Designed miniproteins, single chains, continued (5). Designs and how they scored, part 46

Each design is a single chain, and the fold is of that chain. pLDDT is the mean over its residues in the fold that is shown.

## One batch from the design tools (miniprotein)

Design m17674
Fold by ESMFold2-Fast:
Formats: sequence, structure tokens, C-alpha cells
Structure m17674 (fold): chain A 70 residues (1-70)
Amino acid sequence: GLEEGLKIYEEEAEKLVKEVSEKVSKEKGEELKKKFKEILKKFEETGDVSILTEGLEELKREAKRLLEEA
């Protein structure tokens, strides 16, 4: 359901933000957190679960890029 998808998104996105903040920099973690919040706001406006799914994949790609550059 929507509640379950939202919880998974928030937990996974928060883990990515924490990892980037700890291994790369606090500034890069804050940039990722801003993107996470923008995706969440768009989901709240539309109710479209695909925004969470696609948004999480974007966050994972960005986090991987930042971690590889560290």
C-alpha cells in the first residue's frame, strides 16, 4: 500500500543521506536530502507511487556517484 511504499522510501533515502554525509561530506549529504524532500513533496501532491520508485533510483545513482568520487 501507499503507507508501506512511503515508509520504505523514507528509510532507504535516509540511509543514503547518512552514508553520503559520513563518507563524502555533510554538504553533499544536505544536497541529497534536499532532493529527497523534493521527491517526497511531489509524491504528496500527486499520490503517484512511481515518483517514489523512480526518485529512490535517482537518489541511489547520485549517492553511488558521490561515493565513487570520494
Scores: mean pLDDT 81

Design m17675
Fold by ESMFold2-Fast:
Formats: C-alpha cells, sequence, structure tokens
Structure m17675 (fold): chain A 89 residues (1-89)
C-alpha cells in the first residue's frame, strides 16, 4: 500500500512540474498538494529516510511555487540530507 501511494505521488509531482512548465501555477499547486498528502500517508504507514526525503522534496516544490523561497530551501536541504543517509545505509 505504501509503495502504491508513492507511485501515485510521483505521478502527481510529474503533473505539477508539467503544469509549472506551462505557466499554470494554480494547477501546479493542486498537483503538488495531492503529492504531499499521498507521501505523508506513505510515511505514516512505513517511515524511512528515503520516503521522508521524497516528502520533503515534494514540500520544497510546493512552497517554491507558492513563493515561499525560504521554506522551499529548508525542505530541499532536509530532503538532500535524508536521501544521502538512505544511500549510506
Amino acid sequence: KAEELIEEAKEYMKKGLEALAAGDKEKAIEYFEKAVELLEEAVKLEPSPERRAMLYAAKAELYRVKGDEEKAAEYEALAARLAAEAEAA
């Protein structure tokens, strides 16, 4: 179940990035919010550094689109650290 949520979240992240490329910030926000919801549920079901890294990366994109560059940078840094920890394990 957690893996299914992650795959669905990846699809929403892709759609959000495509919406951003098209200049549709409103649509991008909707897709990124759905991706964050799915990833939060996946982390609840099966916590791991890898899944947390994905969640924080999605939050970083969401805050970036919303114009909160400081929060976006913070979540991007957290995602990078967790991804590095997952690879080192």
Scores: mean pLDDT 84

Design m17676
Fold by ESMFold2-Fast:
Structure m17676 (fold): chain A 56 residues (1-56)
Amino acid sequence: MRPLSEEELETLAKALGVSPETLAELLAAGATAEEIGKEAGVSAERVAALLAALQA
């Protein structure tokens, strides 16, 4: 898994409506798009699409 930059984490967290700290903790714990989506209250497909849009 390619780590996101701090700016990419902030952008994704804002899009999901969660704090960057919460998102960073979920990613560090190896959370999947499904787990992130459940925590943020959005679909796993939306989380995956946002991750793909931010990828380098």
Scores: mean pLDDT 76

Design m17677
Fold by ESMFold2-Fast:
Structure m17677 (fold): chain A 118 residues (1-118)
Amino acid sequence: MLELTEEEIEEFKRLLENPVAPLSDEELRKILEEALELAEKSGDEYLVELAKKALELFDKDPLLALRLAGSVYVLLGDLLSAFRIAQIMLANFPDAPDSVRDTLEHLKKILERQVKRQ
């Protein structure tokens, strides 16, 4: 995402004020399926393989699966969706490694800079 639209700015503000609640396994799987659809739409074979790997890993390692989906969104430039996925990871897996929290804070800072010129 090179520059946030007004709609994306409002979405980011909503995510900051109302953190994502824990999601069901069905909702988490849907996020992985949506990441695959976007990767396929991009035509980037590497992103398609990452998204497929996320779906394959979901039953064995759902936290790693979500991290791979988040990476797909980051590489597509959709930092707002990546930020939401990081929030979902922490909501569903409160004992997730500090690296997930670091990723959330890093994405938040980038998005805040895109909202604020300076």
Scores: mean pLDDT 82

Design m17678
Fold by ESMFold2-Fast:
Structure m17678 (fold): chain A 76 residues (1-76)
Amino acid sequence: SAAKKAEELLKQAKQAEEAAKSARQQAEDFVQKMRDSGSVRDLQLAKLAQQQADRLVEGLRKKAEELKAKAREILE
């Protein structure tokens, strides 16, 4: 049914949002550990990891919004 398809899309959207939160938290934890070390090299690694996490989070959020939009279209 249309309702079941919409529910599955919303479930996938929620999973993508949770994955984005997890990726952000992991990156923040890594950045904090690198800052605690105080080395210039570790701070550079933290910056690169943060940039990679930002791109991943953006992609996951975009995917979640696309899935929510598809669910809304099915329910209309």
Scores: mean pLDDT 85

Design m17679
Fold by ESMFold2-Fast:
Structure m17679 (fold): chain A 112 residues (1-112)
Amino acid sequence: DPMKELEEELRKRLEEFERLFERETEEALKTNKDLSPEQIEEVRRELEELKKRIEEMVRKLVYVEGLSVEDALEQAVFEVLEEVLRRNSSAPVLLVVSRLGGVFAQKRASQR
């Protein structure tokens, strides 16, 4: 069943994305040791909102627009990166989203 296989692939890829996002978040916060507890909570909140927006965008691109899961993830991450750059977000937020963009750009280069 192609639809069942697509849903299973999407679920697995989103779980991998969430783990990657959480790892990059913790590394970014660890490297910015001068942040107050309140600033850390603000960064975590912004990143959680961005993560949810990426996941929602990926689901829409896959199910509504018919993109592959990989293309949908790349497009969603780059659209969010553009927004983060435009908003002049904090260094930890920019670092997380920029690193994610780099990972997906590299993955696309290896696709056939």
Scores: mean pLDDT 79

Design m17680
Fold by ESMFold2-Fast:
Structure m17680 (fold): chain A 115 residues (1-115)
Amino acid sequence: MEEFEKALDEVEQRHLARVETELNKAIDKIIEEGKKRGLSKEEIYQRALDEGNRILARHAPELKAEIRELGEKYGVSDEEIERALQRAYTRLADRVTDLVYEKLGLPKPKRSSTL
């Protein structure tokens, strides 16, 4: 379990690094074009967020395959694999939001800690 969690973190980091390059390029382009067209910060934010999530969705099958293969290798349950996938997807979506906020100079949303 501990070895699976460590390997899972490595898969997530590698996937994020791969996707983050594409995310940065796509988001930068949307911000540049939006400013050139005179769009509001809110409209640029929404367009950048939508494109970032589209990129994540395109790469989701690759991440799913890697996490599933890892789970099979470490003998974890299908339920544990599904939980790992949901956690990874949530973290990636949060990273897209943070990138857009950083690039637009907006204050990052404070995520409430689960009590």
Scores: mean pLDDT 80

Design m17681
Fold by ESMFold2-Fast:
Structure m17681 (fold): chain A 114 residues (1-114)
Amino acid sequence: MSPEQAALLEEAARLAGEAADALAAGDYEGAIRLAEEALELARRAGPAGLRLAAVAEGVRGLAYLGAGDLAGARAALERLREIRREAERAGDEEAVAVAEHLAAELEAALAAAE
């Protein structure tokens, strides 16, 4: 991992944490914005960012649900499934487990919202 990748991952982790805090506070717009910022940094870090990308996407999906945006939540679920497939190809078993867990939680929350 390059020093540049390490810096991207550190900032992505900070933003993902802030996104989760915003979600817990009911600030759905703030949670979505912070999660999208974390996702961009995680993507720039490449495969090493897949676990953080899954966390940020999970927060974003739940924030869309809290805001009543079912379409946004379904799009986040599909992106979690894509992250899982990318993590499998990268051999990142931890990122696979995180993406599977968050996808299952978001899918259950979506079913409950119908």
Scores: mean pLDDT 90

Design m17682
Fold by ESMFold2-Fast:
Structure m17682 (fold): chain A 74 residues (1-74)
Amino acid sequence: SMMDELMERLGELQREMKEAYDAGDMKAFIEKLKEMIRLLKEAAKKSKDPEVKKQLEELAKQLEKFLEEEEKKA
């Protein structure tokens, strides 16, 4: 399903972000973090479960705050 494809891509992004972070490539890390936030928002929009939707929206919001703080350091 479309949701399963989104969840699989989120897992791939998590691994790619770890690889970028471990390599010290903060530009690649930030770009992948932005993509993860976008996909979390898409997953939230497609979720029919109100609790899952709320959890995905809250996670996206937390990651957006983290992104803003990291961009201030760059």
Scores: mean pLDDT 81

Design m17683
Fold by ESMFold2-Fast:
Structure m17683 (fold): chain A 62 residues (1-62)
Amino acid sequence: MEKEIKEGEEYEKKAKEHLEKGDLVSAAEYLKKAVDSYLKAGKEKEADELIEKFSLEAEKLS
């Protein structure tokens, strides 16, 4: 479970980097990997919060 949390954090960081660059496709791919990692770790609330944060940030770029 700790591995999945750490992987989720790394993918979240990559998703944020791509989102800041305006690369929405790569940002979405890394977001999915981060969410999947958090869900495998049983961190459903963290996964939901991450999706919400990225949805709001993506809307600002649209």
Scores: mean pLDDT 78

Design m17684
Fold by ESMFold2-Fast:
Structure m17684 (fold): chain A 70 residues (1-70)
Amino acid sequence: VKEKQEEVVEYGRKAAEAYLAGKEEEAKEYDKKAVELGQELAADPAAHEAAKEALAKALEEVKRLLEEAA
């Protein structure tokens, strides 16, 4: 479970970095992986809170990087 949480955060961060670099295709692939892993984690009721935390942290990182680019 923890490894999937870290993967969600990592892919979210990579997606943000790709967007900042103007690499839309890479950003879409990383974003897709983050969402897919987050959904897998959320399918387990015992992992709901962990999945929410991982996704929220990834989204916050993405927003921070995009705001800095604006």
Scores: mean pLDDT 72

Design m17685
Fold by ESMFold2-Fast:
Structure m17685 (fold): chain A 69 residues (1-69)
Amino acid sequence: VKELEEKILEYGDKMLEAVEKGDLEKAELYGLKAMEYILELELSVAPPEQRAGLQKALDLVRQKIKEKE
């Protein structure tokens, strides 16, 4: 949990730094990585009924990250 929270903050900060530098492509990539960790954190505490939807969202985010890397 703490490790995921630290990664969310890390990539959130990198996204903001990229925005400040005008690097919108890097900002989008870092934002997607932050969202990936947010979804992983949500999945770790989600009840079984919500897991399928969260997993699908996580898979979509991961696909977008791969397309940009």
Scores: mean pLDDT 80

Design m17686
Fold by ESMFold2-Fast:
Formats: sequence, C-alpha cells, structure tokens
Structure m17686 (fold): chain A 69 residues (1-69)
Amino acid sequence: VAWNNLGNVYLALGRADLAVKAYERALELDPSDANARAGLFLLGKDVTKYPPTAPADKKISERNELLLS
C-alpha cells in the first residue's frame, strides 16, 4: 500500500511517469488496490492492462526502445 501513496505524491507533483511506475508497483504487490487502479485510470492508462496477472510489459518496452532509437 505504500506504493499507491508514492504514486499519489508523484501525481500531485505532476510527475505522471513516476506516478505510473509507483501505481504499477502497488498493483504488483496488491492487485486489488483500488487506489492504484484509480490513479492509473486518471493518468489515462487502461487499468485492464494491469490485471492480477501482469502482462509482459517489460518485453514490449524493450522492443519499443529499438523502434524509437
């Protein structure tokens, strides 16, 4: 639950990138964390991307780096 608080702090500071990471971490620890899901939803993220079983988002992130670089 500490991670969802950290996400809220980053969101309040306007650090959307860090807020997303903190909320994602909160959902890894507690997939039912409503605060983390709400935070991601507010940031325009599809909360269904972060079900109790997280997707292989690290894999797509690495592939995307090759396309952007």
Scores: mean pLDDT 64

Design m17687
Fold by ESMFold2-Fast:
Structure m17687 (fold): chain A 100 residues (1-100)
Amino acid sequence: PTPEGRELAERAAEIAKEALERAGGKDVEVTFRAADDEVAAAVARSSDGTEVGVVIGRDGRVSISVTAPTKERAERAARAAKEVAEEAGYEVTEVETEVR
């Protein structure tokens, strides 16, 4: 990745990890999915299988996707991710949740 893409990827990873930890996630692991000069994506996953995906653009826009074993866990993680992203100064344009 370029320096700009790396910075976006690090921010996406920080948002995803903090969101999942704030939602009560344990043993959180973070994986970078994609990074370029304009967009970066990262996914955080906890031991219970809850995943928070964050896509962040250079324009300050964030989209969030959450997959969790229960609706309650998905809603908690999605709320935490939106709060963390907004606290960091980003505009959350999309939040999606899925139960598996």
Scores: mean pLDDT 78

Design m17688
Fold by ESMFold2-Fast:
Structure m17688 (fold): chain A 78 residues (1-78)
Amino acid sequence: MREELFEEAYQEGYAEAKRIIEEKGIGAATKYMLEKIREVNAEMSTLSREEALKQRIKMQGWSLGAGKAIFEAVLEKR
């Protein structure tokens, strides 16, 4: 369950960040990542303990995926 939520979020974060990088560049992708983290953190304050835990796992996966896409783009651009 936890691993499945993490992996799905990771793939979503990677794909979404990669799309933004291709369309608007690394700076835009970084800004989007930070804004999404802020929005999710605000939302989590209104969730039940169980829902908040699932959302944290998803956010961890998404953040790692998005970060990987940004890191790869920085290395490729050199």
Scores: mean pLDDT 80

Design m17689
Fold by ESMFold2-Fast:
Structure m17689 (fold): chain A 67 residues (1-67)
Amino acid sequence: NEEIAKKIVKEFVEKKDINYTLELVSKQSKEIQEEVKKLLIEELKKRKVPEELIKSVEDALDSIIKS
């Protein structure tokens, strides 16, 4: 569900608590996890977050999705 994924991404942007965000994502369906990854990476790129930090977030989300 795109709306759930958008809400998770918005909360991360506002609070910047990656551990809380990863825990929340781990409890979602694989479809929502994939959508959160897509939207969050796009949002971080738009906000000009350093590439190393974006890669770290992507790797963390991939570990959850592939588990």
Scores: mean pLDDT 80

Design m17690
Fold by ESMFold2-Fast:
Parts: sequence; C-alpha cells; structure tokens
Structure m17690 (fold): chain A 62 residues (1-62)
Amino acid sequence: DATREAQARALSEVLGIPVDLAREALDKAQEIASKLNRGEDGEGQAEIVKAFSDARAKAAAA
C-alpha cells in the first residue's frame, strides 16, 4: 500500500530508524489500533508508544 509505505518513511525520519523497523512499528501500531476499534478499553496508546520505543531500541542495538 502506497499510503503505508509513505507513513513508514515518515515514521523512519521522525524516529531516526531504518524504514524496515519503522514499517514493523507501524504494523504493530495498526494491530493495536484495530483492537481499540473493537471496543477493548485500555492501554492501547501505551502499547503503541512501547512498539515505537522497541523499534528505536532495535535500531540503536544494530
């Protein structure tokens, strides 16, 4: 999806990580957002933040 690719590139620039890791973080964020849309209350926002933090940590470790 062209939109998803553009979002991954934007996220890569914002987080300072490779596009591949940004794409993984975006995929995780979309999964969490999908769960929130199903009416599951919760820590979805914290999980999204954690997914991006984990992607940044992986980039720093490489």
Scores: mean pLDDT 71

Design m17691
Fold by ESMFold2-Fast:
Structure m17691 (fold): chain A 62 residues (1-62)
Amino acid sequence: MKYLARAVKDIVKHSDDTLELKKGDLVLVEEEVGPGLVRAKSLKTGETGLVPKESLEILEEL
């Protein structure tokens, strides 16, 4: 399931797989990769990485 979401808090990069986000950044979620983890693309930077699903507010299903 693909959807547009917004980061509800800052996410700092702690591994190569982590997507760094600032609160309010828009992301395109491309897939769920595990319990509470999604692969998303930052619309601001174009970078792709893993984000905790709980750190995102779903805006629109695509």
Scores: mean pLDDT 81

Design m17692
Fold by ESMFold2-Fast:
Structure m17692 (fold): chain A 58 residues (1-58)
Amino acid sequence: GPAEEKAREALAKGDSARAAAYVGRALSGAETPRDGLDAAGEHAEEATALGKRLTAEA
């Protein structure tokens, strides 16, 4: 979805924090960057793992 695409773009630019925020949005169904950051903080380990998976799927 759009959040996953934005996460891949952020990872490609080397912005891991921004990528984690977008991954958090995808995991929580969040619709705002703030909600995505909150979700990423709550699920940081899962967000990091998903971010790595999205990068590997290049």
Scores: mean pLDDT 63

Design m17693
Fold by ESMFold2-Fast:
Structure m17693 (fold): chain A 61 residues (1-61)
Amino acid sequence: SPLEEMRKLLEEAKARNAPQEWIDHIELLIREAEAAGDEEVQRHALAAIRRLWEAWEAQQA
């Protein structure tokens, strides 16, 4: 599910020592998506988290 994928990305971000600001933002997006209970909102949140992750990886290069 999108929610499970988001939680997996959060765990990966923590494991890779992503900045606390990024972790906090991802956690907020997950909470908002869970509260909405809507799969389309959850897919949008997942896409946003993936974009944040891509930006993070680009900064590491």
Scores: mean pLDDT 79

Design m17694
Fold by ESMFold2-Fast:
Structure m17694 (fold): chain A 94 residues (1-94)
Amino acid sequence: SAAARLAALLAALRAAAEAALQAMKDGDTVSFERQMAELERLAVEILLTLDRLGAPQEVIDRVAALFSELARALRAGDEARARAVLDEIETLVR
């Protein structure tokens, strides 16, 4: 169940990030900020889930740093960097 929960959270994270990128393209600041708040909430849930699963602290710390990089890339409108960071998060938590 915890592994299935983590997979669902990662899918939701990617969906929220893609929705944030689309909102930015559309000039929809309200939807963008709503997706950014959702990303922050999902990031906290992913980190707590990793801790409950007994992930090493080095992995938890790296994933937390990558969430900060993702938020920065999204706010900069850097689609390539945002997708690269998402791929790195998914690789680390598999």
Scores: mean pLDDT 90

Design m17695
Fold by ESMFold2-Fast:
Structure m17695 (fold): chain A 69 residues (1-69)
Amino acid sequence: GAMDEIFEKSLETLRKVMEEKGFSEEEIEEIIRLLKELRDPEAVERATVMVLTGFSAEEVKEFLKKLLE
């Protein structure tokens, strides 16, 4: 549905942002995996802002893991 399309496009955008910020492929895949488990476009938006504002891959992962609890 439309929400799934928004989610997938948001993941593509975040992947590019993480690549541009120098995140490793392993870090990118782990973050994408957590976001796919959440299936929440707002979580993708928050993760994107965190990456853009200089948060580390570990900080982004900790944030996403807390959302899964």
Scores: mean pLDDT 85

Design m17696
Fold by ESMFold2-Fast:
Structure m17696 (fold): chain A 65 residues (1-65)
Amino acid sequence: KEKEVEELEKKAEEVLEEGAKRAKETLEKYKDEKASFAAGKALREIGDGVQKALELKKEARRVKE
């Protein structure tokens, strides 16, 4: 079960990195828009990544127990 926990934690890290990459791409795409609009779009991408990572970390905790 320790390997399952490690895999879930790695996936959570990857999901966070993908969310950060998407947020950066979103900021570049909307760089000519109002800063608040671009920031809002980027924050949504980050939020999605964080939510997925939290679900994976919760699953890892459940597997460890």
Scores: mean pLDDT 77

Design m17697
Fold by ESMFold2-Fast:
Structure m17697 (fold): chain A 65 residues (1-65)
Amino acid sequence: VSEEEFDKEVELALYIIQATVAEKAGDYETASKYYRKAADIAESLGNTELAEVYRQKAEEAEKKA
């Protein structure tokens, strides 16, 4: 992969980790923000299915915030 794609894949992984940790801690506002960021990166990488998954998680977290 290109350096740009590699950087985005790392960023995606970090956002997923931050969102998951926040969600488990009950910080749904932070979780929704990072899930949205993860969805945007996934879409930019061409992974529409993964982007949809994280958009849904962001909406669910936002409703619990």
Scores: mean pLDDT 82

Design m17698
Fold by ESMFold2-Fast:
Structure m17698 (fold): chain A 72 residues (1-72)
Amino acid sequence: GSKELGEKALKGAEKYLKLGKELYKKGTPEDIQKAKEYFQAAASDARLAKALGVYPEKAEEIEKEAKELLEK
């Protein structure tokens, strides 16, 4: 796999996790639904970064947090 692709995936995961948290904090049903879509994207991108060996511990932390937020 490409290191550049993994780095882009990790940055995407961080961005989506942050955007999801901001929407979840607004608390409307529509914002919560959109936040869950971002948490799914964050988990997916973090998993890709981990698979490509790019900062695997940081990627694991992001995936774990995104999954925990999806279960709420």
Scores: mean pLDDT 86

Design m17699
Fold by ESMFold2-Fast:
Structure m17699 (fold): chain A 62 residues (1-62)
Amino acid sequence: SLLEEAERLAAEGLELLRAGRIEEGQRKMVRAYILLSQAGRDEEAAEVGRRGRELAEEALTG
């Protein structure tokens, strides 16, 4: 389902961002955001977007 795919992409994206693989992590987070939005999960999509930005910022400053 779209939700299962979005959850996998979000999990993979977060792990990539934590590993400092910013470009790959952000690409997966954006795909997760799109799929969550298409599934009508607007709050979850917003959370994924915020978390991705936080981790990308941490990786750039740490």
Scores: mean pLDDT 81

Design m17700
Fold by ESMFold2-Fast:
Structure m17700 (fold): chain A 72 residues (1-72)
Amino acid sequence: DKKAQELYIKGLRLEEEGKYEEAIKLYKEVIEKYPDSKVVPEALKNLGELYEKLGKYEEAEKYYKELEEKYP
């Protein structure tokens, strides 16, 4: 929905500003509060990429696996 999309876009902007931890928080909020939203697979992908960028490979793998299993 529109609110989930707005949170996702804010996450993208924070990511562009190098505020990776804040972007992660917003992407998690999208997935947790709006699980049926069309932006959920994109939020999962971006969470995986950001955790990987931060060297948190276990967390990155978790989100990549969820993306692959739920959105094959």
Scores: mean pLDDT 85

Design m17701
Fold by ESMFold2-Fast:
Structure m17701 (fold): chain A 73 residues (1-73)
Amino acid sequence: MEETVTLSAHLVRRETADGAAEDIGTLSVTFPASASPEEAAQKARDAMEKAGLTDISPAVAEAARVLVEDEKA
């Protein structure tokens, strides 16, 4: 019986002009709850790179890490 965790992140990009924020959309990544924080971060990063969103992949990877750490507690 395997439990999975889904990370959903709402992505916003700020324009250089006047600090106006643009909504990019929502990204969802699913991985096993038994995954380590680093494995979750890697999976999130891979999903971001596959989508061409390398600019925000560090933030999404960090969120995945925290999510898996919280599941362990």
Scores: mean pLDDT 67

Design m17702
Fold by ESMFold2-Fast:
Structure m17702 (fold): chain A 72 residues (1-72)
Amino acid sequence: MSTQELRDQLKQTQQNLDTASKNKDLQKLQDSLKQAQQLANEADDAGDVETLRQASQLIYRGQKVIDEIKKS
């Protein structure tokens, strides 16, 4: 995967996560989290440290939102 493709996927995953978070949509949050995890793996394989860092931040944020919803 090219660096540009990774960056495009990062932007889409971030938008999906933000939308799901606003709507408290647990299923879409889990789907976005899986996308972020796949993106992090692909970025790591490509040596794209910046995309890996940002994908890891999305994973952290997504997990936190899921945990808050489950506490409700």
Scores: mean pLDDT 83

Design m17703
Fold by ESMFold2-Fast:
Structure m17703 (fold): chain A 80 residues (1-80)
Amino acid sequence: MKETIALFLIAAAEAARDVLVRLMEKKGYPKEEIERFRKEADEKISKARELLNQGKYDEAIKLANELIDELTAREREVLA
């Protein structure tokens, strides 16, 4: 069950990243800023997937939740 939860949260973070990138593009954010954001999000997603592959489900879930919180905060800032 924890594996399924980790997979779901990582997938949710990936989807949120993609939506935010598109939203930032539509809002006219500089390409460099969008690329920096994408790189930071991708590094965290990669780390969560690595933890998942190692069977460290609790750590993967924690990191994915932390990233989702960060993405939600950034969405509020972009929409402000």
Scores: mean pLDDT 86

Design m17704
Fold by ESMFold2-Fast:
Structure m17704 (fold): chain A 72 residues (1-72)
Amino acid sequence: IKKIEEVAKKLKEEYKDDEEELSVALLLANEILQGKSLEEAKKYAIEVGKKKTSEEKAEEAAERAKKLVEEA
């Protein structure tokens, strides 16, 4: 699915200065590729991201990633 690959490239460009936020955003994109809904993907990315970074960063990264996927 070309739109998801395009979103992943945009996420890498936007978050290249913060590897932890990029990781959360890529988790969201990967869950969507597996057929999960945007809401399920966001929830999963936040839960996993909270273990690697702050809850606030995980939520911000997941929200931005969800918006980019919706716009693509």
Scores: mean pLDDT 72

Design m17705
Fold by ESMFold2-Fast:
Structure m17705 (fold): chain A 70 residues (1-70)
Amino acid sequence: SELEEKRKKLLELIGEILRIIGEILDLERRLEELKRKGGSKEEIERIEKEIERLRKELEKLKEEMKSLEF
């Protein structure tokens, strides 16, 4: 049924959201380490760009989840 399909999709989206959040947290920890140790500006900027990319992906998944709930 459509409701069962929506439920499956919702659970899959929740799983993907949690995975991306985990990746963001790992990258943020790595970014803090690099800033503390005086890492290269290029590496810092690369990680910041990757975090921003993942944050945008997270927002898209949140929109998809909202569409399934409403």
Scores: mean pLDDT 84

Design m17706
Fold by ESMFold2-Fast:
Structure m17706 (fold): chain A 56 residues (1-56)
Amino acid sequence: DVLVRVALHDLRATLAQLREIAARYAAGVSPAEIAAALGLDLTEAQIAGVVAALAQ
């Protein structure tokens, strides 16, 4: 599937975003604020998914 290949190819960029999301979440920033602050092509759902994963 093209989507799987694209996801794997962009993994490094996603990991950089994940680290920034993790740092802001640890600082008490809400998912909506994180999405707005990053100014990236990330949806609120993607931010919420990362936050949920970090909570586990």
Scores: mean pLDDT 65

Design m17707
Fold by ESMFold2-Fast:
Structure m17707 (fold): chain A 81 residues (1-81)
Amino acid sequence: EEFDKEAEILNEIEKLVREYLADPEGNREKVLQRAKELLEKTDNPRIKAIIEKFINAKTEEDYIDVLFDIGVLAVELAVRK
């Protein structure tokens, strides 16, 4: 249950980052609002850190770092389920 919820939140954050990178100007408000909603739904401090990093990201490199962090945590969650 908890691992499934964490995986779903992590997958949603990845989708939001991809949406932002596809159209930063058009999608900014929508993706930031959704990210803040996801932050309220998780109790996992590592997922919270990733979401906060995404919300505070300002450069393309910041968004790439968020995608990298998502990938690392996704692998860890898959191995430890």
Scores: mean pLDDT 78

Design m17708
Fold by ESMFold2-Fast:
Structure m17708 (fold): chain A 56 residues (1-56)
Amino acid sequence: MTAEEYFKLGLKALNEGNYNTAIENFTNASKLTDTNAYIDFMSRWYIVESKKALEN
């Protein structure tokens, strides 16, 4: 799987309300060697938002 593929899976999980799955996929998207600045930045942002959703 590529960083872009993990990012897409994260977005799908986020749209479905699967916040734990979203966090896992965005974490993988940000850490892979084929990540780019956009995917890394947006993945970190969505991880924070997903964590906030889990706290409420």
Scores: mean pLDDT 82

Design m17709
Fold by ESMFold2-Fast:
Structure m17709 (fold): chain A 77 residues (1-77)
Amino acid sequence: TLAAAARFFAALAEASPDPELSEAARRLAEELAALAAGDESALPAAEEAARRLEALLASLPEEERLELFRRARALVA
């Protein structure tokens, strides 16, 4: 669900030591939470934040990306 996705990306923002990645993940979480609440006007911002986050994650070594996802999952468990 959008609400579950918002919680995961909020956790990803907390798990990341990189301020740019943390900011992008936090922005995505906020926009996904707005969409989950019925605010369809958040869609363009959610797409922009998702695109930015994807680019930042793609720039990380695989080991660092996997560790971030592991830490984020632990925070939402």
Scores: mean pLDDT 85

